Designed miniproteins, single chains, continued (4). Designs and how they scored, part 13

Each design is a single chain, and the fold is of that chain. pLDDT is the mean over its residues in the fold that is shown.

## One batch from the design tools (miniprotein)

Design m12427
Fold by ESMFold2-Fast:
Structure m12427 (fold): chain A 79 residues (1-79)
Amino acid sequence: AGEKIAELLAGALETAKNSDNADVQKAIPALEKALEAAKNGDVEGAIEGAEKAKEKIKNENQKKGFEEGIEKLKEIGAE
């Protein structure tokens, strides 16, 4: 579970770092924390970090993308 979650979070972090959206940029520290948790096998901490990253997003469309990503992380973590 942790490997797949780390892969998804690494992709999300790379996308966030390349974004020109200030709210997405504010999510970067929480995404980095989530990725480190996933790399250490802490699936719960990875999901929690992703939820905190979502809280920084004010734009509804970008927030929806984060919600869909988090739902996928929860599905992987449930295995």
Scores: mean pLDDT 76

Design m12428
Fold by ESMFold2-Fast:
Structure m12428 (fold): chain A 74 residues (1-74)
Amino acid sequence: LSPEEAQQRLLELARRAEEEGKDVTATSLRLLAEAAPRMSPEQLSAALRELAETVRTDEDDPETAEQLRELAER
């Protein structure tokens, strides 16, 4: 997974969250997208998994959570 690809996908997910009124989630996704090119693979993977759990539990959105987990595995 390239940093550019990760950033683009995170920004797309952030846009969706904003449209759904989930501004906190959107902000977290945007911050991760900005940091992604400067993060170690371990940090990025951990952050993606953490967001996946938050989205799954707090937003009840298993599909978005799965996409974040998939990014963490690439």
Scores: mean pLDDT 76

Design m12429
Fold by ESMFold2-Fast:
Structure m12429 (fold): chain A 72 residues (1-72)
Amino acid sequence: LDKEADELIKEAHELIEKLRSLGTPEAQRLADRLERTVEALKKARENKDYVAGKGLIDAIRTLIEEARRLLE
């Protein structure tokens, strides 16, 4: 779980940078959403809230897929 979360956070940060570089309003909104979800996951991990953590991992996966489609 921890390794999976760390890899997703790394991928999310890479996509956030690409989205912000793209500079469109859609990319900016998606980058903001992804960044907020990553921060929520970090807090859930600090609090050992594994139920919330799982939901946030699923949410990040969905946002990563959305970001990849936008960057196509």
Scores: mean pLDDT 83

Design m12430
Fold by ESMFold2-Fast:
Structure m12430 (fold): chain A 100 residues (1-100)
Amino acid sequence: SREEVEARIEEVLAEVKARIAARFDAATAQQVNALLDEVQAYLLANLEKLSPDELMVAAARLFRERLETLPLSEEQREAAEDLFLWMLLRIREIIEEALA
């Protein structure tokens, strides 16, 4: 169901947000996790409107554009991008399983 897909997406985001909080200082973690909340809102709003490929491309674009505006070091940016890509792959699997 849609509710099951949404719940699974929320679980993946909670895991990534916890990993961000564990690896970054509090101020940086708050900024990155706020961006992840924005990406989650976008994914849930467009879940039934876009294909999985379109969702992943749009979510990645949103994340990268907003991440570039944050006052992060190159190492912090790379770590955030790696965690985001891991999250996006897991979310894609959840969506594709639901469409099977």
Scores: mean pLDDT 86

Design m12431
Fold by ESMFold2-Fast:
Structure m12431 (fold): chain A 68 residues (1-68)
Amino acid sequence: EELAREHVVETLAEEIRKRIAEGKDPLDVAIEFIKRAKESGVPLELVREALRRAGVSDETIEEAIKKV
């Protein structure tokens, strides 16, 4: 369970970091991943943790959630 959860969070964090490194705005990336999580049934808590690991601020994450 913990290993599976950690794997999902780290995989998402790597994808988020890659998009930000390619010049995308962190808020836009957060909105995109939160929308995809809702569509795929991924718990929002895992997406929040992945965004934090990728270096997105809690303020930006909460703003993205409000916009989705």
Scores: mean pLDDT 81

Design m12432
Fold by ESMFold2-Fast:
Structure m12432 (fold): chain A 65 residues (1-65)
Amino acid sequence: LTPTQRRVLKAAWAAVETHGEEATVRLVATLAGVSPATVRRTMRRLGLRSIEEAAEAGRALIEAE
């Protein structure tokens, strides 16, 4: 994973942890320090179809580090 991809996935986990189902692409973008377009591009490149899938990937990264 690139540094930006790791940052987006970790931000998705943080967003879901704090906001649950109300976590949005915009919130993930704000937490990651990137644009919403970068969040959507990262999710597409990694085959993640929802913020919940991105959050689960981010959780797995944190547990592996």
Scores: mean pLDDT 82

Design m12433
Fold by ESMFold2-Fast:
Structure m12433 (fold): chain A 89 residues (1-89)
Amino acid sequence: SLEELEKEVVELFEKASKALEEKDFETFKRYLEEILKLVEKYLPELTEEVKRMIEEAVKAAEEGDFEKAEKILLRLYTLILSAIQEKKA
């Protein structure tokens, strides 16, 4: 359901944010890849945009630009949650 998707997406973003704060980039990347799989399954129209944003966030984190990675993570969160809310309406 869309309600289950929203809950899972929120939890994955919380885990990704914590991994980024702890500078655990492998874990950060894994959670973003899990988010991408959910987008591919439930929001396929956003797959290419989400994939590009994830690649940019991972690159920023790997380069030590945590502020940039956090800003991209917030934009990605807003994009995905907005799309879920639109499908619920």
Scores: mean pLDDT 86

Design m12434
Fold by ESMFold2-Fast:
Structure m12434 (fold): chain A 97 residues (1-97)
Amino acid sequence: SLKEEIKAGVERIIDSIKKLKEEEKDEKFKKEYEEIIKKLKEALENEDWEEAIYYVAFALLLKKYRAEGLPFEEALKKAKEEAEKEVKKVLEELKKA
């Protein structure tokens, strides 16, 4: 089912973020990945797909800006702002269906 596919997809993202956390040397980024993992697990348990979409987008954007060499504060701000935009985009597409 679509619900099972979404759940499996989010679980794969959680595993990817766990690897990012283990490989990360910066304590601020490491703690943020840990919080994202916690929030994604809570979203899966509550079937809160909007929260799941947000934290998946946030994790991927944070990884992107970390790889680009942005300082933690700038990476965090950009990742949060762009993740909010991604959630709105996905919700607008779902409303069309």
Scores: mean pLDDT 85

Design m12435
Fold by ESMFold2-Fast:
Structure m12435 (fold): chain A 78 residues (1-78)
Amino acid sequence: SSKKEAEEALKGARGTLDDAERLVDQGAPLSEVSNKLVAAYLLAATAVFIDPSFKKEADEIIARAKEVGQRAEALAAA
């Protein structure tokens, strides 16, 4: 079902975002963090495209991805 596909995309987005956070904590290059954040964003957007009822969960992932990106950029500039 479309709902199952959207749930899978959200699960993928959360996992990819968790990977991005871990990379920031490990001092990984900004390019690696950025690649994970873009992937998480696209998966979250895909979930909403498939099933708009997941918009709130996707928006939460996207907001968290933005925070992780800002933290990664600040650490790279330090």
Scores: mean pLDDT 88

Design m12436
Fold by ESMFold2-Fast:
Structure m12436 (fold): chain A 103 residues (1-103)
Amino acid sequence: SNADEAVKYLERAIEALKKKDFDTAKKYLDRAADLLKKTPPTQKNLDKANEVLDLAVKHKDKDVLEKVRDVYMAALKQSETLDLILKAIGGILRVIGALLDLE
């Protein structure tokens, strides 16, 4: 499914961020966001997005943080349950807070 493929791209983004390969991480985040625009997200999509966010906050990369926001925004738009909607909103708010800390 597109949701399962999005998990794989988020996992690749996590591995790239651990190596400080921010350009590769952004590429994989763009692919994950595009897939999540086409399918309802799963809890696993949001769990992996949260792992990406934790690494993006640690590395203070503004461009990566903006790509993580796009992943949560795509998930929010396609979410079919209140639980997943609230979790996606929580992710977006955490990205906004991290971006404000960089200004």
Scores: mean pLDDT 90

Design m12437
Fold by ESMFold2-Fast:
Structure m12437 (fold): chain A 106 residues (1-106)
Amino acid sequence: MPVVLVTNGSGSGERESAELGRRAGRAGQRVVVIPLSGDESRGVLKGAEVAREEGAEVVESSSLADIQAADVILVGLGSDVTKDQAQMLADSIASLSGGEARVVGF
């Protein structure tokens, strides 16, 4: 079952994103990263970098086809996004992917 992580530029979000990326890379999984906020998405972009270094296929994409094919989906949001908004987005992407929603850093 794929994991959908929705986070912001927080240190906890960066740490969780990196851990998911590391596990995905070691498992040879497909990672999709969706940076919805420029520099504030740095944490999920770091997770994507770690995933590539460990051997995952990493794609920066918001397409439905890539989301449905993903083992891990990393979504980066800005600091102005509320926890409720992040949860709604996480639940929506989890529904599309058949995955588990996880919200960190809010």
Scores: mean pLDDT 81

Design m12438
Fold by ESMFold2-Fast:
Structure m12438 (fold): chain A 73 residues (1-73)
Amino acid sequence: GQKIVDTATRLGKELGVSPRAVALIGQSKLEGVKLSPGSLAASLFISVSTAKEILEKLEPHADEIARRLEEAS
């Protein structure tokens, strides 16, 4: 819903990444699925090197992102 989109957008601005990257990391964590650089690159239509940088930036925040997205759902 709109609250999830708004939450992902806010977190994306705070972390300097796209809202879609935030949503994918949070959803992956909630589902217990490991998100690889290749999977993220394919989902966002970006290079694997850029996806790796995004994952390295977001991994320390993955639990917080998942929790906040779940609260917004």
Scores: mean pLDDT 80

Design m12439
Fold by ESMFold2-Fast:
Structure m12439 (fold): chain A 67 residues (1-67)
Amino acid sequence: MEKWQEESKIAMEGVRRARESPEKGLDLMKEAIEKGDLSAATSVAVALMRDPRVAKEAAKLMKEFVE
C-alpha cells in the first residue's frame, strides 16, 4: 500500500518538476526506471517528450528501459 502511494506521488511530482526543470524531470525519470516503476517512468516520459528541449533524451531513456 505505501509503495503504491509513493509511486503515485513520484509520478505526479515528476510531471510537475519536468514542467519547471526539464533536467530535474529527466533525473526523476531515470530514478523511476532504476526502481522499476513503469507507471512513474511513463508519466514523466510523456511530459518530457512534449518538451522539445528534452524529448529526444526522454525517448532514448524510455527505449533503453523497454529495449
Scores: mean pLDDT 70

Design m12440
Fold by ESMFold2-Fast:
Structure m12440 (fold): chain A 71 residues (1-71)
Amino acid sequence: GPVSQVLSALKDATKPVWASLPLADQQAVLALALELSRKEGLITPEQAETLIALIKAKKYGDALKLVQSLA
């Protein structure tokens, strides 16, 4: 589903570079993964595409804010 697609994109973007990420980015990524797991069934495919685009742009804090704003 949409949540699993975003989580896969997050893992693919961050796992190879994890040790080189700033601590703030590591914390944002972990918080984002947790918030995504809490939004199971609440994220639309269009919202998932937006989140994946933010992740690919390394805008993890913006992605976190967006997912927290979802109902």
Scores: mean pLDDT 86

Design m12441
Fold by ESMFold2-Fast:
Structure m12441 (fold): chain A 80 residues (1-80)
Amino acid sequence: MASDELQARGQELEKRLLALGPEAVKRLQEASDRAAAAPPERRVEAILESLEEEAKKSDPETAEVLEGLRRLLGEIAEEA
């Protein structure tokens, strides 16, 4: 069902991110660090905004994975 699809998409995005190397992982970490500064009730919104900002500063391959994660997290938040 939808939960299995979202989980599979998450696993593929993580695999792609790791395959891109430490710079891509660092971009995700920087987005997470920014989101962690937000209040708990805004943390999902903050991570989506931070992923968009880091994607704009990244190479095209890293940006595509970060945008994929942003879309996936947005869908998970809507289902929760």
Scores: mean pLDDT 79

Design m12442
Fold by ESMFold2-Fast:
Structure m12442 (fold): chain A 76 residues (1-76)
Amino acid sequence: AARTVVLPSNSIAAQNAALAVLAGAPTVTVEIPGAGTITADTNSPAAQALATAVLSGAEEVELTVEDGKLVDARGL
């Protein structure tokens, strides 16, 4: 089942994920305190959407997670 998590765009997790996309890392990793580690391929639409939301000045990002993987992201 998919789970939704909201992070501040200025959180270390959200900023590190956006930087990984910009740096061309093969995978994006987001560590959520109490929820564990979420991964995505950097070229996935979800990882690209996460980076775009953070870089475009969204205050928060909403992540959709399934089986420890990022399947969707949007700015709030």
Scores: mean pLDDT 81

Design m12443
Fold by ESMFold2-Fast:
Structure m12443 (fold): chain A 81 residues (1-81)
Amino acid sequence: SLLSEAQAELDKGNELFKQGRYEEAKEHFEKAIALLEQVPDAKLELAQAYFNLGKVYDKLGRHEEALQYVQKAVALLQEVK
């Protein structure tokens, strides 16, 4: 399913982030977001992906983009039950 494919991309992104491979982690989180946007009930997973992408931008010194993605994550979490 799209959700299981997105979860695999999130897991790979998290492992790469843990290794300090931030640009590669970014690519996997972006793939996860593209998949999760096609799943209407995946707002929590989508928020997690945006938050993780924000952490990547922060590590890359791109603090304005980091803030934008954290704000997207917070907005989605406010829409969850």
Scores: mean pLDDT 87

Design m12444
Fold by ESMFold2-Fast:
Structure m12444 (fold): chain A 69 residues (1-69)
Amino acid sequence: EKNELIEKQRNIINNLGEELNNINDEEKKIELMKKAIEYFKKIDEEVAEILEESLKNYKKLIEEQQKKK
């Protein structure tokens, strides 16, 4: 039951990730991820946490690239 929903939501997250890769604008990617997190926070907090971790990792990489310069 809940396990099936989590798997389905993981697939949605993966599909979202692929769509995000097609976006050339890094800021737009971050905004979309934030919207997805906010949306899932209302529906399923566990999925929102997974998205938050993904966003944190992505943001950390961007910050590190800027800092290296």
Scores: mean pLDDT 70

Design m12445
Fold by ESMFold2-Fast:
Parts: structure tokens; C-alpha cells; sequence
Structure m12445 (fold): chain A 90 residues (1-90)
């Protein structure tokens, strides 16, 4: 995915989050925010900013905890590792 495609995806996810909040759909808003953070992590990884990429992955994982509080710390760490691998692959 190109930086232009990532920026477009981030803008669409931000609009989706705002629309979900306006509709009172808090879960849809959180899901859109989580995907936005993953797209931002991929963008920063492409720019060579590994520290920011990891920060946005951490933000996405915290939103996953809010969406599914039953997730264990081991499951959250697994999600963090998968997100990091996906960011490096893109």
C-alpha cells in the first residue's frame, strides 16, 4: 500500500468514526479508531519512524481491550506482534 493510499484510508476511517459517533454507535466508532491507528502505524513504519509506529499499535491494542475486555494480556501482546509484522510488510 502506498503512502497516498494509507492517507486516503486514514481520512476515510476518521470520517467513519465521526459518523458512528454522530449516530450513537460507540462500538463502530472505536473499531474505526482502532483501524485508523493501525493505518497510522503502517504509515509511520514506511517513513522509518518505528517509535511512532509502535505507539499507534499500542493505541490500537488499548482500543481492542476496550472493545473486548475479556482479552488476556497474552492475547493483547499477540495482537501487538501481528500488527507490527503487518506494518513492516506494507
Amino acid sequence: MSEEQLQAAIAQLEAAAEAARAAGDEKAALLAEAHKHLALATLYQKQGDEEKAKEYIDKAVELARELRPSLSEEELEFLREKAWEEAKRA
Scores: mean pLDDT 82

Design m12446
Fold by ESMFold2-Fast:
Structure m12446 (fold): chain A 91 residues (1-91)
Amino acid sequence: EPSQEAIDAYQALLDRYAALAGVDASTPEGRARILAMVRTAQDLLNHALITGDWDAARAAARAAGVLPLLDYLADLYRQLQRQAALAAALA
């Protein structure tokens, strides 16, 4: 069962994604839209990581209206990779 802290963190994350995408997350329709957009951005991020073709991924994200989400997720991924590398170096 999700904790209240996990629910609050999830809500804050959705609100941040909605702000980046210019979507109104205060409505059920807006929340459904932002969830679909985040999935699209995540799929494009995974494709870019597998193929190395960031130009194609960014072009597809722009066409789908999810470019700010893709750029945000890509930056977050790079931050996590740097943290993992530091943790490995300290082991």
Scores: mean pLDDT 79

Design m12447
Fold by ESMFold2-Fast:
Structure m12447 (fold): chain A 61 residues (1-61)
Amino acid sequence: GQVTLESLLPLDDAGFFSAVNTALKGTPLTPLTLEQVQALKTVEERKALVERINQAQQAVA
């Protein structure tokens, strides 16, 4: 299903990591490591990732 930035922003890094990698299942995108998630320091970086995942999900739907 589609992920939203609003549902992911209140999550800690581990929660964000879990939700993002669940959303990446069934897409051609490479799963992220926890270290890669922790490197996303700004809301803008996390928003860009969520938008990329949503675009990849739409491409396979």
Scores: mean pLDDT 74

Design m12448
Fold by ESMFold2-Fast:
Structure m12448 (fold): chain A 94 residues (1-94)
Amino acid sequence: MGKEKIEEVIKKARENEETKKKLEEAEKKGEEIGRKLAEAIRNKDWKKAEELAREAEKEIEKMKKEGVDEGVILAFAVAATTLPKKEVEELEAA
C-alpha cells in the first residue's frame, strides 16, 4: 500500500464518528509504545526494543482478529513507528 492510500484510509476513519474515538485511542496507545521503543533504541537496549516491537505486533494481530477498522489499525502502526524511525536515522548519522 502506498503512503497516500494509508493517509486516505486513516483520514476516512478519523472523519467517521463511529471510528474516530477508537482511532484516537489506538493512536495514543501507538504513541506510548513508539515513545518507549524510541527510548530503547536511543539507549541501545536491543532486548527491550525487540520486546516492545513484539508487543506492537501482538496488538495489531489482536485488532485484526477482532475486526477493528483498517484505518484504526494503520493509525496505531504509524504512531508506533514514527519516533523509532527517527532514532534509527539519528544512529545512522552518528
Scores: mean pLDDT 80

Design m12449
Fold by ESMFold2-Fast:
Structure m12449 (fold): chain A 73 residues (1-73)
Amino acid sequence: SAEERASNAALGAMIGGATGDPQNARDYALKFGGSEEAAKAAEQGVKKGLEKTGDNRDAALYGSQAAAEAGLA
C-alpha cells in the first residue's frame, strides 16, 4: 500500500539520516522501497534538521517525517 511504502521510506530515511549524511537518508529511503520524491524529501529534511539542531538523530527525524509526507502525496 502507499502507507506501507511511505512508512518504509521513512524508516530508511531514519537509518540513513542518523549517519549525519543527507545522501545516506536518500539512498536508504530508496533501498527500503520509497519513491524518488520521498527520497529527495528525506535528503532535504535531514539537511534542514542538521541546520536547525546540529544533532544527527534529530535531523534523521526531520528526514523521516519529510519522506513519509512526500510518500503519501
Scores: mean pLDDT 86

Design m12450
Fold by ESMFold2-Fast:
Structure m12450 (fold): chain A 65 residues (1-65)
Amino acid sequence: VDFSELSLAERYALIALGSPSGTGTATAADLRAAVAAEDYRAAVEKALGLSPEERATALAWLLGR
């Protein structure tokens, strides 16, 4: 992944997805919407709220550009 090509929201989402937490309160679709809105705070919140399975989906989406 080339971090220079990522938006601020995408960079913050990837950093948050590196955290060991997952509450299952958000989906990969919620994260995608926050990134599309360029809302880096919402992107971090949604990324931290992902279950392990939703986190894998989000990582595949972000890295599979």
Scores: mean pLDDT 73

Design m12451
Fold by ESMFold2-Fast:
Structure m12451 (fold): chain A 73 residues (1-73)
Amino acid sequence: KPLTKEEIDKLIDEAIEAVKDNPEMQQLLEDIRKQFDEAYEKYKDDPDLFNELAEQVKKFIEKVMEEVKKRKE
């Protein structure tokens, strides 16, 4: 199933909420959201490229969430 922009936006929102006690990480995630929004608009005519970028963003968010869980112990 191809990832939708809405699914990635939700993952980014959840990650931002999970790191709310770390303003530097929140800013990084907000910057990623902005870059992803720009990429979505630029590559809206290329769903395969968009899906590849969406998968990369998802992997990054998953790594951030894993790191947050490790730090919470």
Scores: mean pLDDT 77

Design m12452
Fold by ESMFold2-Fast:
Structure m12452 (fold): chain A 93 residues (1-93)
Amino acid sequence: AAAAEFGRVEVAGFFFRRGGDRAAVGLLLVNRGVPRERAEAIARELAAQAEAGLREAGFAEVSVFLRVLDEGTPEEERERAIAELRAAVEAAA
């Protein structure tokens, strides 16, 4: 299906940790003009694919953390989101 080219969702950050049978992924996405509902659907789809891929790779415990920001999000809030996402990935692995 052809998608309308009026906005995009960008992967702005990717964090990965593993420890034994545990894997944790953090995804930071930036929404640039995509309707919120569609951006959230894309984010959920990416998270589901990441979880499935890690389980297929043999990890028994998989955690996927997801943060969606708008392109207008202030730098301080973006840095906080990055720090929180990284901390969640570190704690889960």
Scores: mean pLDDT 79

Design m12453
Fold by ESMFold2-Fast:
Structure m12453 (fold): chain A 95 residues (1-95)
Amino acid sequence: SKLYEEALRLLAQAEAALAAGDYARALALIGEVIKLAIKLINEGRYEEAIEVLERAIALLDEIQRRAPEYAFEADVQLGMARILLGLAKLLLSKK
């Protein structure tokens, strides 16, 4: 889907920002990815949402490990992403 393609593009940008040590930019991009994951779930695109959320979670875990000054913001996004991942997996199992 177009939303999935946009999410993958934003994830690639977040990975590049993280590699450059730009944690603030990486977090902002991951926040946009999580918003797109909500839209993917609302459209019944659960498998795409799961993939996008699992990648976002991996990046957030890396930010928490590398940049403790961003740990609180990363933890908030991580909590949201994990709840949405659980929801997407539950909805996929009922399809």
Scores: mean pLDDT 92

Design m12454
Fold by ESMFold2-Fast:
Structure m12454 (fold): chain A 76 residues (1-76)
Amino acid sequence: SFGAIGEEAAAKGNYFGAGVAYALAGHEALQRGDVETARAYYAKAAEAFRKAYEETGSEEALQGAEVAERKLAELE
């Protein structure tokens, strides 16, 4: 699953990969109507992308965090 891929990537210090995988897990949860699981995964994605940005200064990581944070704001 994308959630498991994200956890493995984060454990290995690949925070950008973790952010991408968690965002995909959140998207799949939304496609199923599972808003609680989607919120949890988008929160993990935002955190992972923030860590990637802190380590690398990557604008793509910053953008990923911003998108995940907007998704969290949209979800009830």
Scores: mean pLDDT 89

Design m12455
Fold by ESMFold2-Fast:
Structure m12455 (fold): chain A 73 residues (1-73)
Amino acid sequence: SMEDRAKEIVEEFKALLDEVYDKVAPSLSPEEQAKLKAQIEKAIEEMEKLAKDESYLDLLEKAVEYWRKQLEA
């Protein structure tokens, strides 16, 4: 279903941001880590909002795939 597809895109985006946090956080102060975590949580909320619109799913899926490839390079 489109709802299942939206959930999959959001979960992949969450996984991507978790990897970004794990790579960046060790070089940050505790205050900067807390700020980054809050920004990540906000980004996930915005992605969840966009993913509720079926017309954006193809674009969001391609964007997450693109960001994943950049992280793995």
Scores: mean pLDDT 86

Design m12456
Fold by ESMFold2-Fast:
Parts: structure tokens; C-alpha cells; sequence
Structure m12456 (fold): chain A 85 residues (1-85)
């Protein structure tokens, strides 16, 4: 489901800056969404999160953090291909 993938990506982006109670509620919701998605859809959601987060970090001038996250992209793409096989 595209809507569930979008919600999972948004929950991941919001994870920074949540308090402990908000983080716990977000984690429970994310767990419920992960149970509904296939492995390929979960990896595609993660790839989309990485893409958007890298762009955000670059706009903020956090280039070292952006580079570290971008370095994970080829491994994520390989996992997506494996999950589809």
C-alpha cells in the first residue's frame, strides 16, 4: 500500500525530536505498518526515507551526515533486488 509506505517514511523522518512517549507510540504504529507490508515494500520505504533525509541534510549543510547515509544506498538497492527475486 502506497499510503502505508508514505506513513512509514513520515514516521521515520519524525523520529528525530520526539519525546519518549511520542517515540513509543510512533514505534508501535511503525511496527503495525511493517506487519502489513512485504519485504520489498519495506526496503522501498527505507530507500525513499534515505533519499529524502539525504536531501534534507544537504540543505542544512550537514554534509558528513548526508554522505554517511548516502553510502548505504547501494546496499539498500541490492536488498530490494534480492527481496524481489
Amino acid sequence: SAALREELVELARRAEGLDAEEAARAAERARAIRAELSEAELLEAYAEYVRERVEELRREGRLDEAAALEARRPEIEAEIERARA
Scores: mean pLDDT 79

Design m12457
Fold by ESMFold2-Fast:
Parts: structure tokens; sequence; C-alpha cells
Structure m12457 (fold): chain A 67 residues (1-67)
């Protein structure tokens, strides 16, 4: 789904230290995910990335996909 694909991109960008990319991916996950927990995690990733915190953005993505 669009939410899952955006979350995957956010994880890759966060891991690479790209806070802006992680924020964009997290925001898209928040917007398009039908899973409330995934949507909330995407919102947190977007917020952290907007603050320039790539590590926190990556942690938000990790909460969306625990496996």
Amino acid sequence: SDGSRSGEAAAEMGAAGDAAGAAAGGYQTHKFSENPEQSAAGYEAARAGAAGDARAAALGWKKMHEN
C-alpha cells in the first residue's frame, strides 16, 4: 500500500541520516495509512524529521514495522 511504501522509504532515509527524507516519508505514511498505529508512528517520524532529528524519525518508522 502507499502507506507501507512510504514507511519503507522513510526507514531507509532515516538510517542514512536524511532527516528531511525521513520526515517526508513519515508524513506520507501518516496521510495514507489505514492502520492507526502506523499512521501515528508516521506522524511522529515526520515531526522528528522536521526538527532535524533523523534518529528519532527512524525510531518512528521502526514502531510502524516491528518485524
Scores: mean pLDDT 62

Design m12458
Fold by ESMFold2-Fast:
Structure m12458 (fold): chain A 65 residues (1-65)
Amino acid sequence: PLSPEAAARLAALIREETGGDVTPEQVLALSRAVEAGDEEAIRAEAEKLGVEPERAESLVRAYAE
C-alpha cells in the first residue's frame, strides 16, 4: 500500500482534478484494493473518488514508486 505521505499527495491531486472531497483514507483504501488485485474493490473505490478505475490503478502504482 501507499505510505501516508504518498496517499495525502495523491488525494490532493484527485481533489484538484475532480473538485471532489477526497481524503487520504479513501486513497489508502484504493491502494489496498490495487495491492490485492481485487478488480471489484478497485472499481468501487475509484468510483467513490470520481476517477476511472484504470487511471486510479495507474496513479496508485506511480505514487507507490
Scores: mean pLDDT 81

Design m12459
Fold by ESMFold2-Fast:
Structure m12459 (fold): chain A 76 residues (1-76)
Amino acid sequence: SLEERAEQAIAEMDRAVEELKKSGTEKIDEGMEAVTRAAELALQADEENPDIAAKLWEATQRGVKAVEEARKKKEE
């Protein structure tokens, strides 16, 4: 179901955020994949369930911040 896919995407995003914080630049591509997947699902969910879309957008925003922090750390 959409709810199950959203829960899985959010869990994957939370793991990606943790890995970005630990590994920094080495996990940027994986983090961006998680962001893209969550964003795509959020767009799909917005047509049917805005509450699910909101949760996915929150997860996407967390991922974007983690990626930006990792990129800044690369520049030091």
Scores: mean pLDDT 77

Design m12460
Fold by ESMFold2-Fast:
Structure m12460 (fold): chain A 81 residues (1-81)
Amino acid sequence: MSVEEIKEILSKNTDASDKEIETLARLLQPYELSPEEIVVAAERYNKSPSLEEFKKWLETPDAKLDLGIEAGMRLIERAVA
C-alpha cells in the first residue's frame, strides 16, 4: 500500500494528529500490511503511551503475526455479522 492509502485508513481509526498519522503511515509502509492489519495497528497505537513504545512493539518478531491474527479474526466476524 502507498503512504497515502495508509494515511486514509489511519485517519478513520485513530484520533492522532495529521502529523502523527503521516509519521505512522511512513513507519508502517515498509511492513506491507493489509488494510485490516493497518486498522489493528492504529488501535494498538491508540493504546500505546508513546510513538516510541509503539515502534518498539512493531519491531518485535511477533508484531506482524499478532496483526495478521487479529485482522483475520475481524474478517471472520464481519462475515458472520
Scores: mean pLDDT 78

Design m12461
Fold by ESMFold2-Fast:
Structure m12461 (fold): chain A 91 residues (1-91)
Amino acid sequence: MKEKVKKLAEELSKSKNEEAKYLAELALAKVEEDPAAAFLHVGKALYLEKKYEEAAEMFKLAIELLKEKGLEDTPLYKQAKKLLEEVEKKL
């Protein structure tokens, strides 16, 4: 999964959308140390590129990792849940 996320982030780092590019660069910086944050950043970049199915997948992965670590009371988890709800409205 980290390799798939790295590949997606590398592709998104070439985006003409400056915010998506910035988020992809943040994801690449965090993928080894904080994979949940990396998945969230890639998901946001995919959302900006209107790749809603892929964005939803990334938000679900972030949520699963944070649950496994017992971090459900964190701002990151709450943000991932909210973003998943928003992207599901686009599907």
Scores: mean pLDDT 82

